# Ledger of designs, part 59: designed miniproteins, single chains, continued (2)

Each design is a single chain, and the fold is of that chain. pLDDT is the mean over its residues in the fold that is shown.

## One batch from the design tools (miniprotein)

Design m6031
Fold by ESMFold2-Fast:
Structure m6031 (fold): chain A 88 residues (1-88)
Amino acid sequence: APAEAEELVAAEAERMTLTEASREEADLRIAEWLARQLGEPDVAALRERYRAAVATMYKLEVENTEPRTAEEKELVEFARELERALLA
């Protein structure tokens, strides 16, 4: 919904301009928004998985490679699910 998209955009804008502590709070707001979109009740677990997915995507992009392990494939699929939720 538009309100959730606005919250995500605001959180990401804050991440780009604020301290490490403020970025952590922005990441939490993003995780809470995603939890609502994906129906995931455990925000802490979703936040951890979100950070793992972002780190994995960044690693694959830097190394110019594809996911090879089952864990990497799962995290890439989760990242794509997040992108789909963001566009919905």
Scores: mean pLDDT 64

Design m6032
Fold by ESMFold2-Fast:
Structure m6032 (fold): chain A 100 residues (1-100)
Amino acid sequence: DARRVVEEALAELEEAIENEPEHVRLAAQVHRAALEELAAAGASAAELREFARGARAALEALRTAPKRAKENGEKISEEMVLEQARRDLEAYLEERRARE
């Protein structure tokens, strides 16, 4: 389970890194590094699945953010969304390390 979850999630993130716009690629790189660290730290299959699901949702939000912001009258920078995703990821990794 865990190995398959990691392999599928890594393949999805690597595809995003190669084929998506820069802001999505940068977010995918951050999520890939975090997923690799979680797997190396011995995260459970359930934790890895939850993380992969969150990563997919974050990338999808970045893909739709400019259109959604325009429709809702919000002015959301793609760089701001990426920076928030990076901070959320760092916080998650730090919290997990603290729970050792």
Scores: mean pLDDT 69

Design m6033
Fold by ESMFold2-Fast:
Structure m6033 (fold): chain A 96 residues (1-96)
Amino acid sequence: MKETEEILNKINDLLKRAKDLEQEVLKNKDILSKEFVENTLEKLKQIKNQIKQLYYLISYNLDVPFNKEIYDSKVSAIEKELEKLEEELKKKVKEA
């Protein structure tokens, strides 16, 4: 479904950005300031909020024909991965 696929692609792009941010922090955690890591966590929080908004559009927009069950499952999985990344970054801040 084109509209649903475009929204999912945007969600996937946001998830990729989150993973890139995590990798940047992990690569440089021994030289990164706590302020920089906190800024990265804030960016992840914004990405998570954007995913929730896009998920709402997919889940409750009845004007777009799509297989809701499949896409709900995919979006839920993406949100769980993003939450896990956020928790890992928070743990790194406490350890660093």
Scores: mean pLDDT 66

Design m6034
Fold by ESMFold2-Fast:
Structure m6034 (fold): chain A 100 residues (1-100)
Amino acid sequence: GKKDLEEGLKLLEEARKKGKITREEIEKIKEYLLNIENLEDVIKLALAIAELARELKPNNLEIGVQVGMLLIVIGVSKVTGEDLTELIKKEAIKILDLLE
């Protein structure tokens, strides 16, 4: 829900300010992401995850590829009008897994 988006964004911003993210924080962000039901809020949290990953691991090829895949899925959802919420969650979780 909206609270899951707000809590997830807050945790990502705290991690960005610290320049690091813990496994426990990653697990909490995954829980928040999975509890979001609407496409727009999932996109907001997923993009924030991608931004953090790029800042914490600049020049990491695997992160770059996975961020690219997330952006493709978001783009397809927006162009087609298809609800790809579950695919966007899956691609964002793959980015979080690469931060562990």
Scores: mean pLDDT 89

Design m6035
Fold by ESMFold2-Fast:
Structure m6035 (fold): chain A 63 residues (1-63)
Amino acid sequence: KKEAREALKKLEKLVEEAKKDPSLAEITEDMADGLIKKAEKEKDKETEKKARELKEEARKIKE
């Protein structure tokens, strides 16, 4: 569970960086997808929900 929180923090920082540099949006979305899949496998619904929200933020940057 601590690893999941650390991964969410890193993803949140990457989303903020992508807002300043939209070229990072693609890699941010990929990292969010990886975390979503891992959270689904571990049945960590909180982490899955948060990672999906961060993926949506990355998608909005790409648009």
Scores: mean pLDDT 79

Design m6036
Fold by ESMFold2-Fast:
Structure m6036 (fold): chain A 80 residues (1-80)
Amino acid sequence: SGAELAALRQRIAELQTKVGELLQQGLEQNPSSFQLSDNIQKLLDEVERKWFPAYMGDLAAQQEVIALLEKIAAELEKQI
């Protein structure tokens, strides 16, 4: 339904904002030494791969992007 699609899009937007804020925090706390782990980089690459189908309304891709962004946020929180 349109409501379900809107809720998933809102969740993706919230997680994108959270990931961006965590990346900014990591850079500000350790500007000369902050590095993304290989695991986080692979998760980001997977988000990029699934981004267009998720944006176009593929529900499975949207759920996968949400799960990937949640994993990225959790891994970033461990680094800072």
Scores: mean pLDDT 83

Design m6037
Fold by ESMFold2-Fast:
Structure m6037 (fold): chain A 82 residues (1-82)
Amino acid sequence: MNYQVVVTGLTKEQAEELAREGEELGGSAAVSRHNTYVVGVSGLTLEQALELARKAHELGGTARVYDENGNLVLKLEGKVIK
């Protein structure tokens, strides 16, 4: 089963690091900038998606995990207080 992780609230350097880690896990990663950096990683297993989501959350970002049908499975909200 394929899962996607979408992360917001990261710095450029943190976003690029997560994208590389997502690709190392066998996913497909994209980094885009609107007002903040957004990282999308697709083609992951549930375990890989959860690992990336936890790492993003530890970096202070907000991570959303979607299943292969685009349904939200898990959301880890970023630190509101830093």
Scores: mean pLDDT 78

Design m6038
Fold by ESMFold2-Fast:
Structure m6038 (fold): chain A 80 residues (1-80)
Amino acid sequence: IDAEVQEALKRVSEALHRAHEVMLASTDAAEIAEIRARMQRLAALVRQIQAATDPAEIQELLARLNEELAALEALLARAR
């Protein structure tokens, strides 16, 4: 499960890097605000995963993280 957590954290880091690039290029205040909100939700989930010790809890948190990550990636893909 540690390897799965590390892979998820790597994907989050890559998504946050892309989000930062999009925010620097964006002139849409609403888009920037939505990206920031999604980044904050991902950061909270990452912290919760890092604090968790129960494999079942970690699996549930990873599922939520993957859902939020997919939502951020979709937002970044449609961003101008």
Scores: mean pLDDT 80

Design m6039
Fold by ESMFold2-Fast:
Structure m6039 (fold): chain A 87 residues (1-87)
Amino acid sequence: EEERRQELEREIDRALADIYLGLGKSFEKQGKYEEAAEWYTKAADIYESLGDREGAAQAYQHAADVYEKAGSPKAEELRKRAEELRK
């Protein structure tokens, strides 16, 4: 029961992260870069909690790229986090 619950929760979290990544891409296509970055960051946090270092790194990199387009100082911090996850 507990193992089954943990597996289900992991699957739900992964699906949620994928949805957030999709929302980030949607807002980015609309030119809403700050909103896109928020969704990418939420997706990255979930991927990281799941141990998906590459997925998290890619999502943080997307967030950094759109924060840079928005002129946000958060871009550098998220790029460093993505780089650290790829080590």
Scores: mean pLDDT 84

Design m6040
Fold by ESMFold2-Fast:
Structure m6040 (fold): chain A 85 residues (1-85)
Amino acid sequence: DVEKLIQQAEKYLQLAKESEELRQQVLEETARTLAEYDRLSLVDPEKAEALKAKAQAEGDVLSGNLDGSARTYRRKAEELLKKAE
């Protein structure tokens, strides 16, 4: 059923878009957190560097997982659209 394949592909494209939007939110939140720690680095550089490293590592893991999910959903959508002919 071509219509069901298209509907499932559209659902995966929506999930990919949601993952991409969440990734942008994670990147923006990480950037804000790092900017706050950059201000801390003026008075406590050692503590700021440790906190920045932790925030960056956590942000990298979360954004990486969301990027991976988005790519997987887009690939699944492409496979379904190919089957729909």
Scores: mean pLDDT 88

Design m6041
Fold by ESMFold2-Fast:
Structure m6041 (fold): chain A 79 residues (1-79)
Amino acid sequence: NEDYLNWIKEQEKEYNVTFSDDAKTYLLNLLSDNKANVSSLGVPAELLLKEAVELLGDSKVITKEHLEKARKIVFVEGK
């Protein structure tokens, strides 16, 4: 959990954004990691965040809704 939270802080710094609490919980659950390990998140997680940031426009806060939309783009859901 601390490792995951540290990774989130690194992403907040990288993209100059903040994560809402529900976004942090959603992302952790989406990645289905039994142990929060930043090294296991890999490039797809970073691509998910890049897409979420692009959906923000002028906002600096990533919410669960932004991550849900980005997930459909990156992980190809539904088919």
Scores: mean pLDDT 67

Design m6042
Fold by ESMFold2-Fast:
Structure m6042 (fold): chain A 82 residues (1-82)
Amino acid sequence: MEEAKSYLNSAKAAIKTAENIYKRDPRNAFSAALAYQTAIENAKKAVELSKDTPLAEEARELQQRAEKLYNEFKKKIDEMLS
């Protein structure tokens, strides 16, 4: 449980880091993208470690949210390069 909570918190922190990087300077899009990828990987680990625990649902929702945010971010960057 402690390890699953650690990955869950790390994923939440990585999402905040990605948002803050992009908010400070949109030219740091690559660094923001890496932070979103880190969030997805930590969320996937939280899902694996939280299986059959009360954290399983929260971990799955966080993974879906991180993936959605990353995909929306990629679309914004693609539009800026057009």
Scores: mean pLDDT 82

Design m6043
Fold by ESMFold2-Fast:
Structure m6043 (fold): chain A 83 residues (1-83)
Amino acid sequence: MEFEEVLKKVDELIAEGEKAFKEGDYKKAIELYQKAIELLEEEIKKMLDTGKGTPEQLELLKKRLEEAKENLKKAEEALKKKE
């Protein structure tokens, strides 16, 4: 996948996760955020392994990874309160 395709897919997964979270479907939100994290980690690894991409692109992916991990943590905490 190209960098732009990865970003678009990650944004879609995060948006779907936020929607699921707002609807109280924390389990679905967790699954969607985990998928976003996986794609981000795969792209970061690819960029580091190949030396391709710009420092700005790498930092953008890392920032989105931190955001997705924070959203995942919040969804996991909300699920524990529900269970």
Scores: mean pLDDT 83

Design m6044
Fold by ESMFold2-Fast:
Structure m6044 (fold): chain A 77 residues (1-77)
Amino acid sequence: AAAELQERAAALAQEMADLSEEAKRQGNLKLAERLEQFRTDFERRVSEALAAGDLTTAQRTLAAAEEFIRKAREELR
């Protein structure tokens, strides 16, 4: 369970990094900055939740990241 959440978190962090690069290519520097800041906070929060054994908080943090990625993709269309 924890290993699966860690793997999903790594994938979401990579998606945010890729979207940040795309935002920079499109000249959307504000979105790129938001993606980088969110990714940093996301990685920290997931690590803290998993270290505490708080799988519920880890799952909610992943869901929030998925929603943020979805909205970021819509902004880049």
Scores: mean pLDDT 86

Design m6045
Fold by ESMFold2-Fast:
Structure m6045 (fold): chain A 71 residues (1-71)
Amino acid sequence: MPVESLLTPEQLELVEEAEREVLGEIIRSGKVLTPEEALARLAERMSTVLPPEVLARVVAAMRERYAQLAA
C-alpha cells in the first residue's frame, strides 16, 4: 500500500521534507548506508512530525516496500 494513503497532505509534506533532510545528511556524511540504516534515520526524523500511531504504520509500510524491492 502506498505510504501516501496513510498520510494527510500536511503529513505527506512533512515526510517529504524529512526524506530530503535525511538524504542530504547521508550525502554530506559520505557514508554508504543499508536500507535498514536509512529507514532508521528517516524514522527518527519523522518521529518529530508524525503522531506515534501514524509513524509506526508509515515505518512498517516503508520497511515492507524496501524488503520487496530488495527481493
Scores: mean pLDDT 72

Design m6046
Fold by ESMFold2-Fast:
Structure m6046 (fold): chain A 75 residues (1-75)
Amino acid sequence: IDKAIKALVESIRKLLKENPEKAEEIRNDLIELAELRGMDKSTVEEIFDKIENKEKLNPEEEKKLKELAKKIIGV
């Protein structure tokens, strides 16, 4: 995995966990971006819910989060 993708994934996790008051706005923006990039909205919502609740992601969810990060970076 590219270091930039890993760094972005960790930044998303940290932001959602540590800034609850901003989490809703950021969550909505990222979900809209994911939908525009052809990702399933409900899958992205589930992943963000788990991160906000400090739950561990399963391997499929981890892959989807990395896919989102790749689409944000444009690769």
Scores: mean pLDDT 75

Design m6047
Fold by ESMFold2-Fast:
Structure m6047 (fold): chain A 88 residues (1-88)
Amino acid sequence: SLEEQRRALVRSELRAVLGVSEAEYNSLPEEAQRELEELVDELLEAELKLAVARALNRYPSGRQQAAQYQARIDALVARIRAIIDASR
């Protein structure tokens, strides 16, 4: 299903973003694993919205939205890194 394909993409991106092996990821507490999957899901949504906003950069609203989504992406990446660091 589309949902199963999306979950596979989220897990793939999670490993790519974290730079950790599947074994290392599986060694994390279950709570941390769930939080990371949710954050990567939000990151992928924000990246898609940023791409759309950038395509509309000729409009003031598009430029404002692009800045907002970039800030959200930066915050999500920082949170993902903090969770990994705390689990080390």
Scores: mean pLDDT 76

Design m6048
Fold by ESMFold2-Fast:
Structure m6048 (fold): chain A 68 residues (1-68)
Amino acid sequence: PTLTEKGREALKAWFDEVIETGSIEELKATLEELDRMIQDAKARGDEETAKEFQSLKEKVENKIKELE
């Protein structure tokens, strides 16, 4: 199912906190969770949800690159 507007806002706030305060270890764990969610969305043909999680994954990946 596609994320609701409130769901998107909640996820953005969550990821903003993780990006600001998270360790590399926590960020890598978050990437694994996002990969699972993206795979599930793609398996269902839910392109919008997959794109939203992919966008969040890119933000986390960029933060890891900054820290490494």
Scores: mean pLDDT 74

Design m6049
Fold by ESMFold2-Fast:
Structure m6049 (fold): chain A 55 residues (1-55)
Amino acid sequence: AGAQIAALQQQRKDLIARIQQLRNQPVSQKNQQELQDLTYQLGRIEAEIRRLKAA
């Protein structure tokens, strides 16, 4: 459990960093699509972390 949570927390950190980098770049259709995809992935990882912590 702890190892899985640690791995997911690292993925969450990496996704947040990428989202912040994209938000600091000029707006483009490609960057907007990537932001949506990363935000969706972040939500899924956060939901999984909550599920594992609740078990």
Scores: mean pLDDT 82

Design m6050
Fold by ESMFold2-Fast:
Formats: C-alpha cells, sequence, structure tokens
Structure m6050 (fold): chain A 119 residues (1-119)
C-alpha cells in the first residue's frame, strides 16, 4: 500500500541518519552531546513512525518495538562516551531496519527474535 511504502521510506531515512550520526561522531565532526541530541530527535521521529505502523503489526510485536525504542532512549540519555553513543545509535539503526524487514516480509518470528536480541 502507499502508506506502507511511505513508512518504509521514513524508516530507511531514520536508519541512514543514525549511521550518519555515528560516522560524524567517529570522524570528530560532532561532539558526544551533539550526537546525543541528534539521536534524541531521531528517536522521536521513530516513535511517530512506530505509532503509524500500529495498524500494520500484531499488538505483541508493536509492544516489542516500543519496548526496544524505550530502552534505546534510556541508553542515549545515560551515554557518557563516544562508544556508548555509537552502540545506542547502532541499535536505533537496527530497530528501524527490523521495522522495514517486517513491513516487507511479514516475518513475525524473525522480527521478534531480532527485537529480543536488541533488548
Amino acid sequence: SPEVEELKRELLEIANEADQIIRDLEAGKITVEQAKNRLKELIEKLREVLDRMEPYVPPELYAAFRAALDRIEKEVENAKTKEDVIRAGSRLRDLANVGIAYLETKDYEGALARLEAVL
């Protein structure tokens, strides 16, 4: 559906931006605090996308996506080092990619397994 294709595009943009934040931080182009602020904005964007995904996913899977995002948000909030931020950003990217994979394949068991590995 056009709505599902739009959700997939937004998830891909979130995954790409998470990767860019990690690259900018590794290259010394931004500080840890700047990276944390960019990741917090990206987490809010992913939260909005997940809310719009709710009609397209089983309730248990939606709950798992929300739990994973809340954990990543806490990891970003508590991050003190470059390495902490890179780990949190990588998990945010991976969470967005699980969303894309589920919308493409409808592989419920695969999505849950990947979310449990991130959690």
Scores: mean pLDDT 91

Design m6051
Fold by ESMFold2-Fast:
Structure m6051 (fold): chain A 73 residues (1-73)
Amino acid sequence: MEKVKQTALTLIEMGRENGEVPLEEAMKATGQSAATVREAVGLILEIAQEIVAERGAENLTEQEILDLVEEKL
């Protein structure tokens, strides 16, 4: 769990800098397996869905969603 959360935080940071991050680049940056990177992406999407449901998608930018996901991780 902690490993997946740490991977998720790194992926959010990379996403802010470069937009979409290819799986291979994410694996290199985090030192994690494809499975762990995919689990981290799943966790980000799950938390993001909860935030969007709570606050409304029309009131949130992509960066604001990422900020709130980091806060909940």
Scores: mean pLDDT 78

Design m6052
Fold by ESMFold2-Fast:
Structure m6052 (fold): chain A 86 residues (1-86)
Amino acid sequence: GSVADELKAFLDLAAELLARAARLDPDAARVLADAVARGLSQPDIGFGAYVVVTAGRRVSRRLDDPEVRALTDRLVDKGTRLMKLS
């Protein structure tokens, strides 16, 4: 797919992670939401993905929830693809 399609898939996954995090810990969800906003403001899509992935890993460690871990692993995989396409 296009870079735009890969970015959409990545952001949809970040939204799923955000929704799960918000049910467990709203403060952790705010950290991820802020990182998504900062990532979207980056001119380099790969660096934007790096910002979101880094926050996702931090949230996953804080929450220690198996669904959050699985979503974060998928987010890291998709983010790594975006970093390589940039």
Scores: mean pLDDT 84

Design m6053
Fold by ESMFold2-Fast:
Structure m6053 (fold): chain A 81 residues (1-81)
Amino acid sequence: MVRVSVLLVDGEILVLAQTDTEEVEVRLYSDGKLVGEVRLQPGETGLIRAPAPPPGQDSVFRVELTTPTRTTVLPPVTVHT
């Protein structure tokens, strides 16, 4: 199982991912552009950092998880600052 948390901290978007028994590639997109990625082996934890949008602007963030057997796209999140 893959666990993912998305946080907004001090002007950064943080994506924390942990995998139990499977290899996973985690990709973070901002407004359709790849802004970060990490590859995790079974049992590993990874962190992706990306800048939050400037004050008064919105950006749409999307997380994609790719395992050897499937690709899962998490629901997109619009971030307002």
Scores: mean pLDDT 80

Design m6054
Fold by ESMFold2-Fast:
Structure m6054 (fold): chain A 68 residues (1-68)
Amino acid sequence: SEEKLKELIEYAKKMAEERGLSEDTIQKIIQHVENLYKLNPDMPLEEMKEVIERIIDVLVRYEKEKAA
């Protein structure tokens, strides 16, 4: 449902902001969340949150490496 997608986007945005990611990277994360939902609409909410957390972890590492 649209409600599920909104919850996932809010969750992802909050987690990414707490991890100190740039606004550009946060927008990229939102795009990944939207694509995840479109491709896997029946995936459980908790499983989607785990995937989102892994995406955020990868992007945190990527930004850290680019800053060096």
Scores: mean pLDDT 82

Design m6055
Fold by ESMFold2-Fast:
Structure m6055 (fold): chain A 60 residues (1-60)
Amino acid sequence: MLSGENIKEAQERLVSLGFRLEVDGVLDERTRIAIKGLQALAGLPVDGIPDEATLAALKK
């Protein structure tokens, strides 16, 4: 399930990994670019969608 809280948690983790973005719970273009970068690093499909697999990778 993708809620604003899940997006905010993903944004907080991305910032901790060195991505420069705002933690606002909104899936904006900058957040999607950061998600694509993480997906590529984690070996997941690079689609910029914060699916369950992407969120699980961020929580490790």
Scores: mean pLDDT 75

Design m6056
Fold by ESMFold2-Fast:
Formats: sequence, C-alpha cells, structure tokens
Structure m6056 (fold): chain A 65 residues (1-65)
Amino acid sequence: DIDFLAEIVLKLRKGEISKEEALELVEKYSSKEIVDEFKYLLNLEENKVTEEDEKKALELAKKRD
C-alpha cells in the first residue's frame, strides 16, 4: 500500500528509523513492486541534496582549512 510507503518515508525523514530498518519493514510487509518503488523514492530523497549545497560546504571547508 502506497500509504504505508509514505508513513515509512516520513519516519525516515524524522530520524525515527534508519534507512536499513525502513527497507526491512517495506520488504517484510509489502509486495516486490512496492519495495522497488520505495528504493526509487529513497534515491530521489538523496538527490535532493543539490550540487550547490555540496559546493558551498566544500568552499567553506577549504576557506577554514
């Protein structure tokens, strides 16, 4: 169920569960299709860290060092 995926993603974002625990729960209580969709959503969330954010952090680190 897609609502279950949304709940797990929300808990993961809040830091209430680890990425590994979230994946285990989805694998245990959902179909393969839902597991594949969850993995896809996790990759999209990781990609929300923009290259601009990484570049800014690296520039600040280089200036301090």
Scores: mean pLDDT 67

Design m6057
Fold by ESMFold2-Fast:
Structure m6057 (fold): chain A 83 residues (1-83)
Amino acid sequence: PLELSPEELLALLREAVEEGRRQGSPRLALNVLGLRAGLPLSEEERAAVAEALARNEELAAKLPEVPPEYLAELERLRALLAA
């Protein structure tokens, strides 16, 4: 596994959340959700991630073919975000 200090991971997470929020980028938000699985998030960070996740869900609903693994991951991340 990639070994980063908790402080380095937290700094990276906060930068990624802020960039994702500013850009409205679903991909960056999904990367942040992945990092969140191991790190605490502030309410502001959780809100930004929730918005990006909702956009990913909306985009997936509009695609003619979506891999089942992608939908399962969105559901898993949503559950983690709600916890």
Scores: mean pLDDT 61

Design m6058
Fold by ESMFold2-Fast:
Structure m6058 (fold): chain A 78 residues (1-78)
Amino acid sequence: SPEFEAEVLLALGEMYLGIANVLESKGRYDEAIEAYKKAIELFEEALRLVPEDSPVAQEARRNIEYAKKKIEELEKKK
């Protein structure tokens, strides 16, 4: 179902956020940025599959905002 597919995409995106956080902690900023970007792509895919007021959509939007903020912070270190 689209709802289940969105949940899988949300979980995969959250996994990429975890990878990005580890890379960031190691000072691997370019790789962390790429991982945050992959997370955003997955969350945006999840948003296309569910109503905007769904729990999945709310979580995906929070995670997108978090990842975008992280990318902006890390880009300033270049």
Scores: mean pLDDT 90

Design m6059
Fold by ESMFold2-Fast:
Structure m6059 (fold): chain A 67 residues (1-67)
Amino acid sequence: IEFDPSKAGAATRELAELTGLSEEEIERLLVRAVTRGLSIDELAEELSKKSGVDKGTIKKILSKAVK
């Protein structure tokens, strides 16, 4: 995964509002996903399990922030 820096901040805020997680926690998860080479599907599944939000909804937001 490679995130577009101009869109990553907006996506982090939207995900924090949607999931109830802090922006700092979302940012940490995004950094970990990049560092570990996780796919969008794997990251969306991890966020879904932590928040209870639908994986498809999370994946759609993440996809908007990718280059």
Scores: mean pLDDT 79

Design m6060
Fold by ESMFold2-Fast:
Structure m6060 (fold): chain A 111 residues (1-111)
Amino acid sequence: SKEEEIRELRDKAIKEISELFDEAIKKNKDNPALVKDIEKLRKDLVEFLNQIEEALINGDYRKAASLYTAMALLLAGFGFDNPTPEVEELVKKLNEILLKYRKEVEEILKK
């Protein structure tokens, strides 16, 4: 079903971002303040992805679009607050995963 395909895409996106977060935490272990901010970002992004899935399954595409925008702003803000090359790379990779997730969801909804 389309619902199962959407859930599988959400699970894949969460797995891919979790791997990036685990590596980022490991690389920044000597900066506990940044690690705390990275862990908070991870939790917030997972919550957004879960809310987007619920909105999509319920056919609330306007809510899903708003949540995608909020998620993009969260990432932009995180990069602004932590202007290091390491964080810039993390934010870029996260944006790439989330853009791919959005595109794959849009393709399922066209079927």
Scores: mean pLDDT 87

Design m6061
Fold by ESMFold2-Fast:
Structure m6061 (fold): chain A 97 residues (1-97)
Amino acid sequence: SRAEELLERALALFQEATDAAERGDYDRALSLFVEGGRLAAEAYRLSSPRSEEAQRRAEELAEGLRQLSQMAKQLGYDEAAEELEEEAEELREAARE
């Protein structure tokens, strides 16, 4: 489905973001986390998590994005921090539907 395709792309972007962060490329990492979060939020809006396990994973992902938002803000990446917090909240709301 479209939702499954978007979630798969989001997970791939999160992996690329993690790899970039491990190399110290935080500008690229934050951009990739924002895009991944956006795609994940869209996926969950199209198809809400159906099981308690899937809901927990969506909440874990949202919390991860929130933690990244806090880190980005501390590093002075205010725009990325705002976008990460927005996507975290959208994921959290989608998980509760």
Scores: mean pLDDT 81

Design m6062
Fold by ESMFold2-Fast:
Structure m6062 (fold): chain A 86 residues (1-86)
Amino acid sequence: SSVEKEVLELIERMVEAARAGDIERALELAGEIVDLLRKAGLSDEDVNKAESILLAAILRLEQATSEEEIEEIARRTKEEILEIIK
């Protein structure tokens, strides 16, 4: 769906912002994803779950010490968010 593609693109942008140390931008992008999911008709429960996943991903990215770890965090975050959207 177009929503899935847009969400995946926003997650990639969030990861890149966090990699650059721009945590303010990463949080802004997480908020854009949450808003998009809400507008797409997700329940408050699913929106809150998605927000928790995105915030946890940003915290993990801040602590990541290798490209492999960053790629794994990005992959897992995308998979978990897509599972909510289905």
Scores: mean pLDDT 88

Design m6063
Fold by ESMFold2-Fast:
Structure m6063 (fold): chain A 75 residues (1-75)
Amino acid sequence: AEIEFTEEEKEKVKEYRATLAEIDSGETLELIQRAFELHYELSMYIAEKLGNKELLEKIEEEAKKAKELLEELAK
């Protein structure tokens, strides 16, 4: 495959999958926030591995907006 993940990045993928499984077992706002955080982090890894700087910048901006929205919902 053209995209190669490091061991640290692979652990993040496992954490994301585990977080989604926990949401299926019992949904909490904390788990939803963590799932979105991991989703954007992994999406940025993929964009960086692809060398797509424009996509990386767009994902970073969207991740910031999503974080602010989720923090507002947690109040």
Scores: mean pLDDT 76

Design m6064
Fold by ESMFold2-Fast:
Structure m6064 (fold): chain A 89 residues (1-89)
Amino acid sequence: TKEMEWLKTLARFHYMAALSHFDVAIRQTKDPEIKKKLEEEKKKFEEKAKEYDAKLDAAKTLAEVKAVYDKFFDFIDEMMKKVDKLMNE
C-alpha cells in the first residue's frame, strides 16, 4: 500500500540522516581514539541497518511495517545517543 511504501521510505530517510550524523562526528573529531571508535560504531550501525532493511522488505502488512519501523527508529536513536556520548569524551 501507499502507507507501507511511505513508512519504508521514512525509515530509510532516518537511516541516511543518521549516517550523515556519523560522518559529521567523524570529520569533526580530532582525537584519533574517538575517531576510531566512531568509525567502528558506524560499521556496526550499517551492518545492523541491513538486517532492518531486510525485515522491512519482508513485511507484508501495515502492522508488520510499523513494528519494524518502530524498532529500527529506536535502534537509530540509541546509536545517535552513543555517538553524542563519544563526542563528549
Scores: mean pLDDT 84

Design m6065
Fold by ESMFold2-Fast:
Parts: structure tokens; C-alpha cells; sequence
Structure m6065 (fold): chain A 69 residues (1-69)
């Protein structure tokens, strides 16, 4: 199923949980899978080109401490 494949790829790219993957799979199976697939291809291409920058930004955001009280 295309919906299942898309849900698995999004899980890997976005770090989704199994529960989130199931919900996404259900949405994709009910909606326009072709549209979702096209959007995913765009995101994958951007991710591949900028994966190092994206990882650095995520790391910086994740380790940023809130201002101490």
C-alpha cells in the first residue's frame, strides 16, 4: 500500500511513533495518497540536500536551554 509506505518513510524522516504512524496511515488511506506522496518527495529532496544543516538546527534547538528563572 502506498499509504503504508508513505507512513513508514515519514516515520523515519520525522521520527514519528508507531501510534502516530498508524494515524497517518489511516489519513493517507482515506485521503489523496498521490498528493501526500508528491509532498513527501519534495520534503525528501530538501532533506537530502540539507540533512546536515537540518540535523545541526535540530541539535541546537534541542540543546538550547530556556532562560534561568
Amino acid sequence: SEAEKLAEELKEILGLSEEQKEALKELLSRGDVEFAKEQLEQVKELYEKNKEELLEKVKKTSVMSPAKP
Scores: mean pLDDT 63

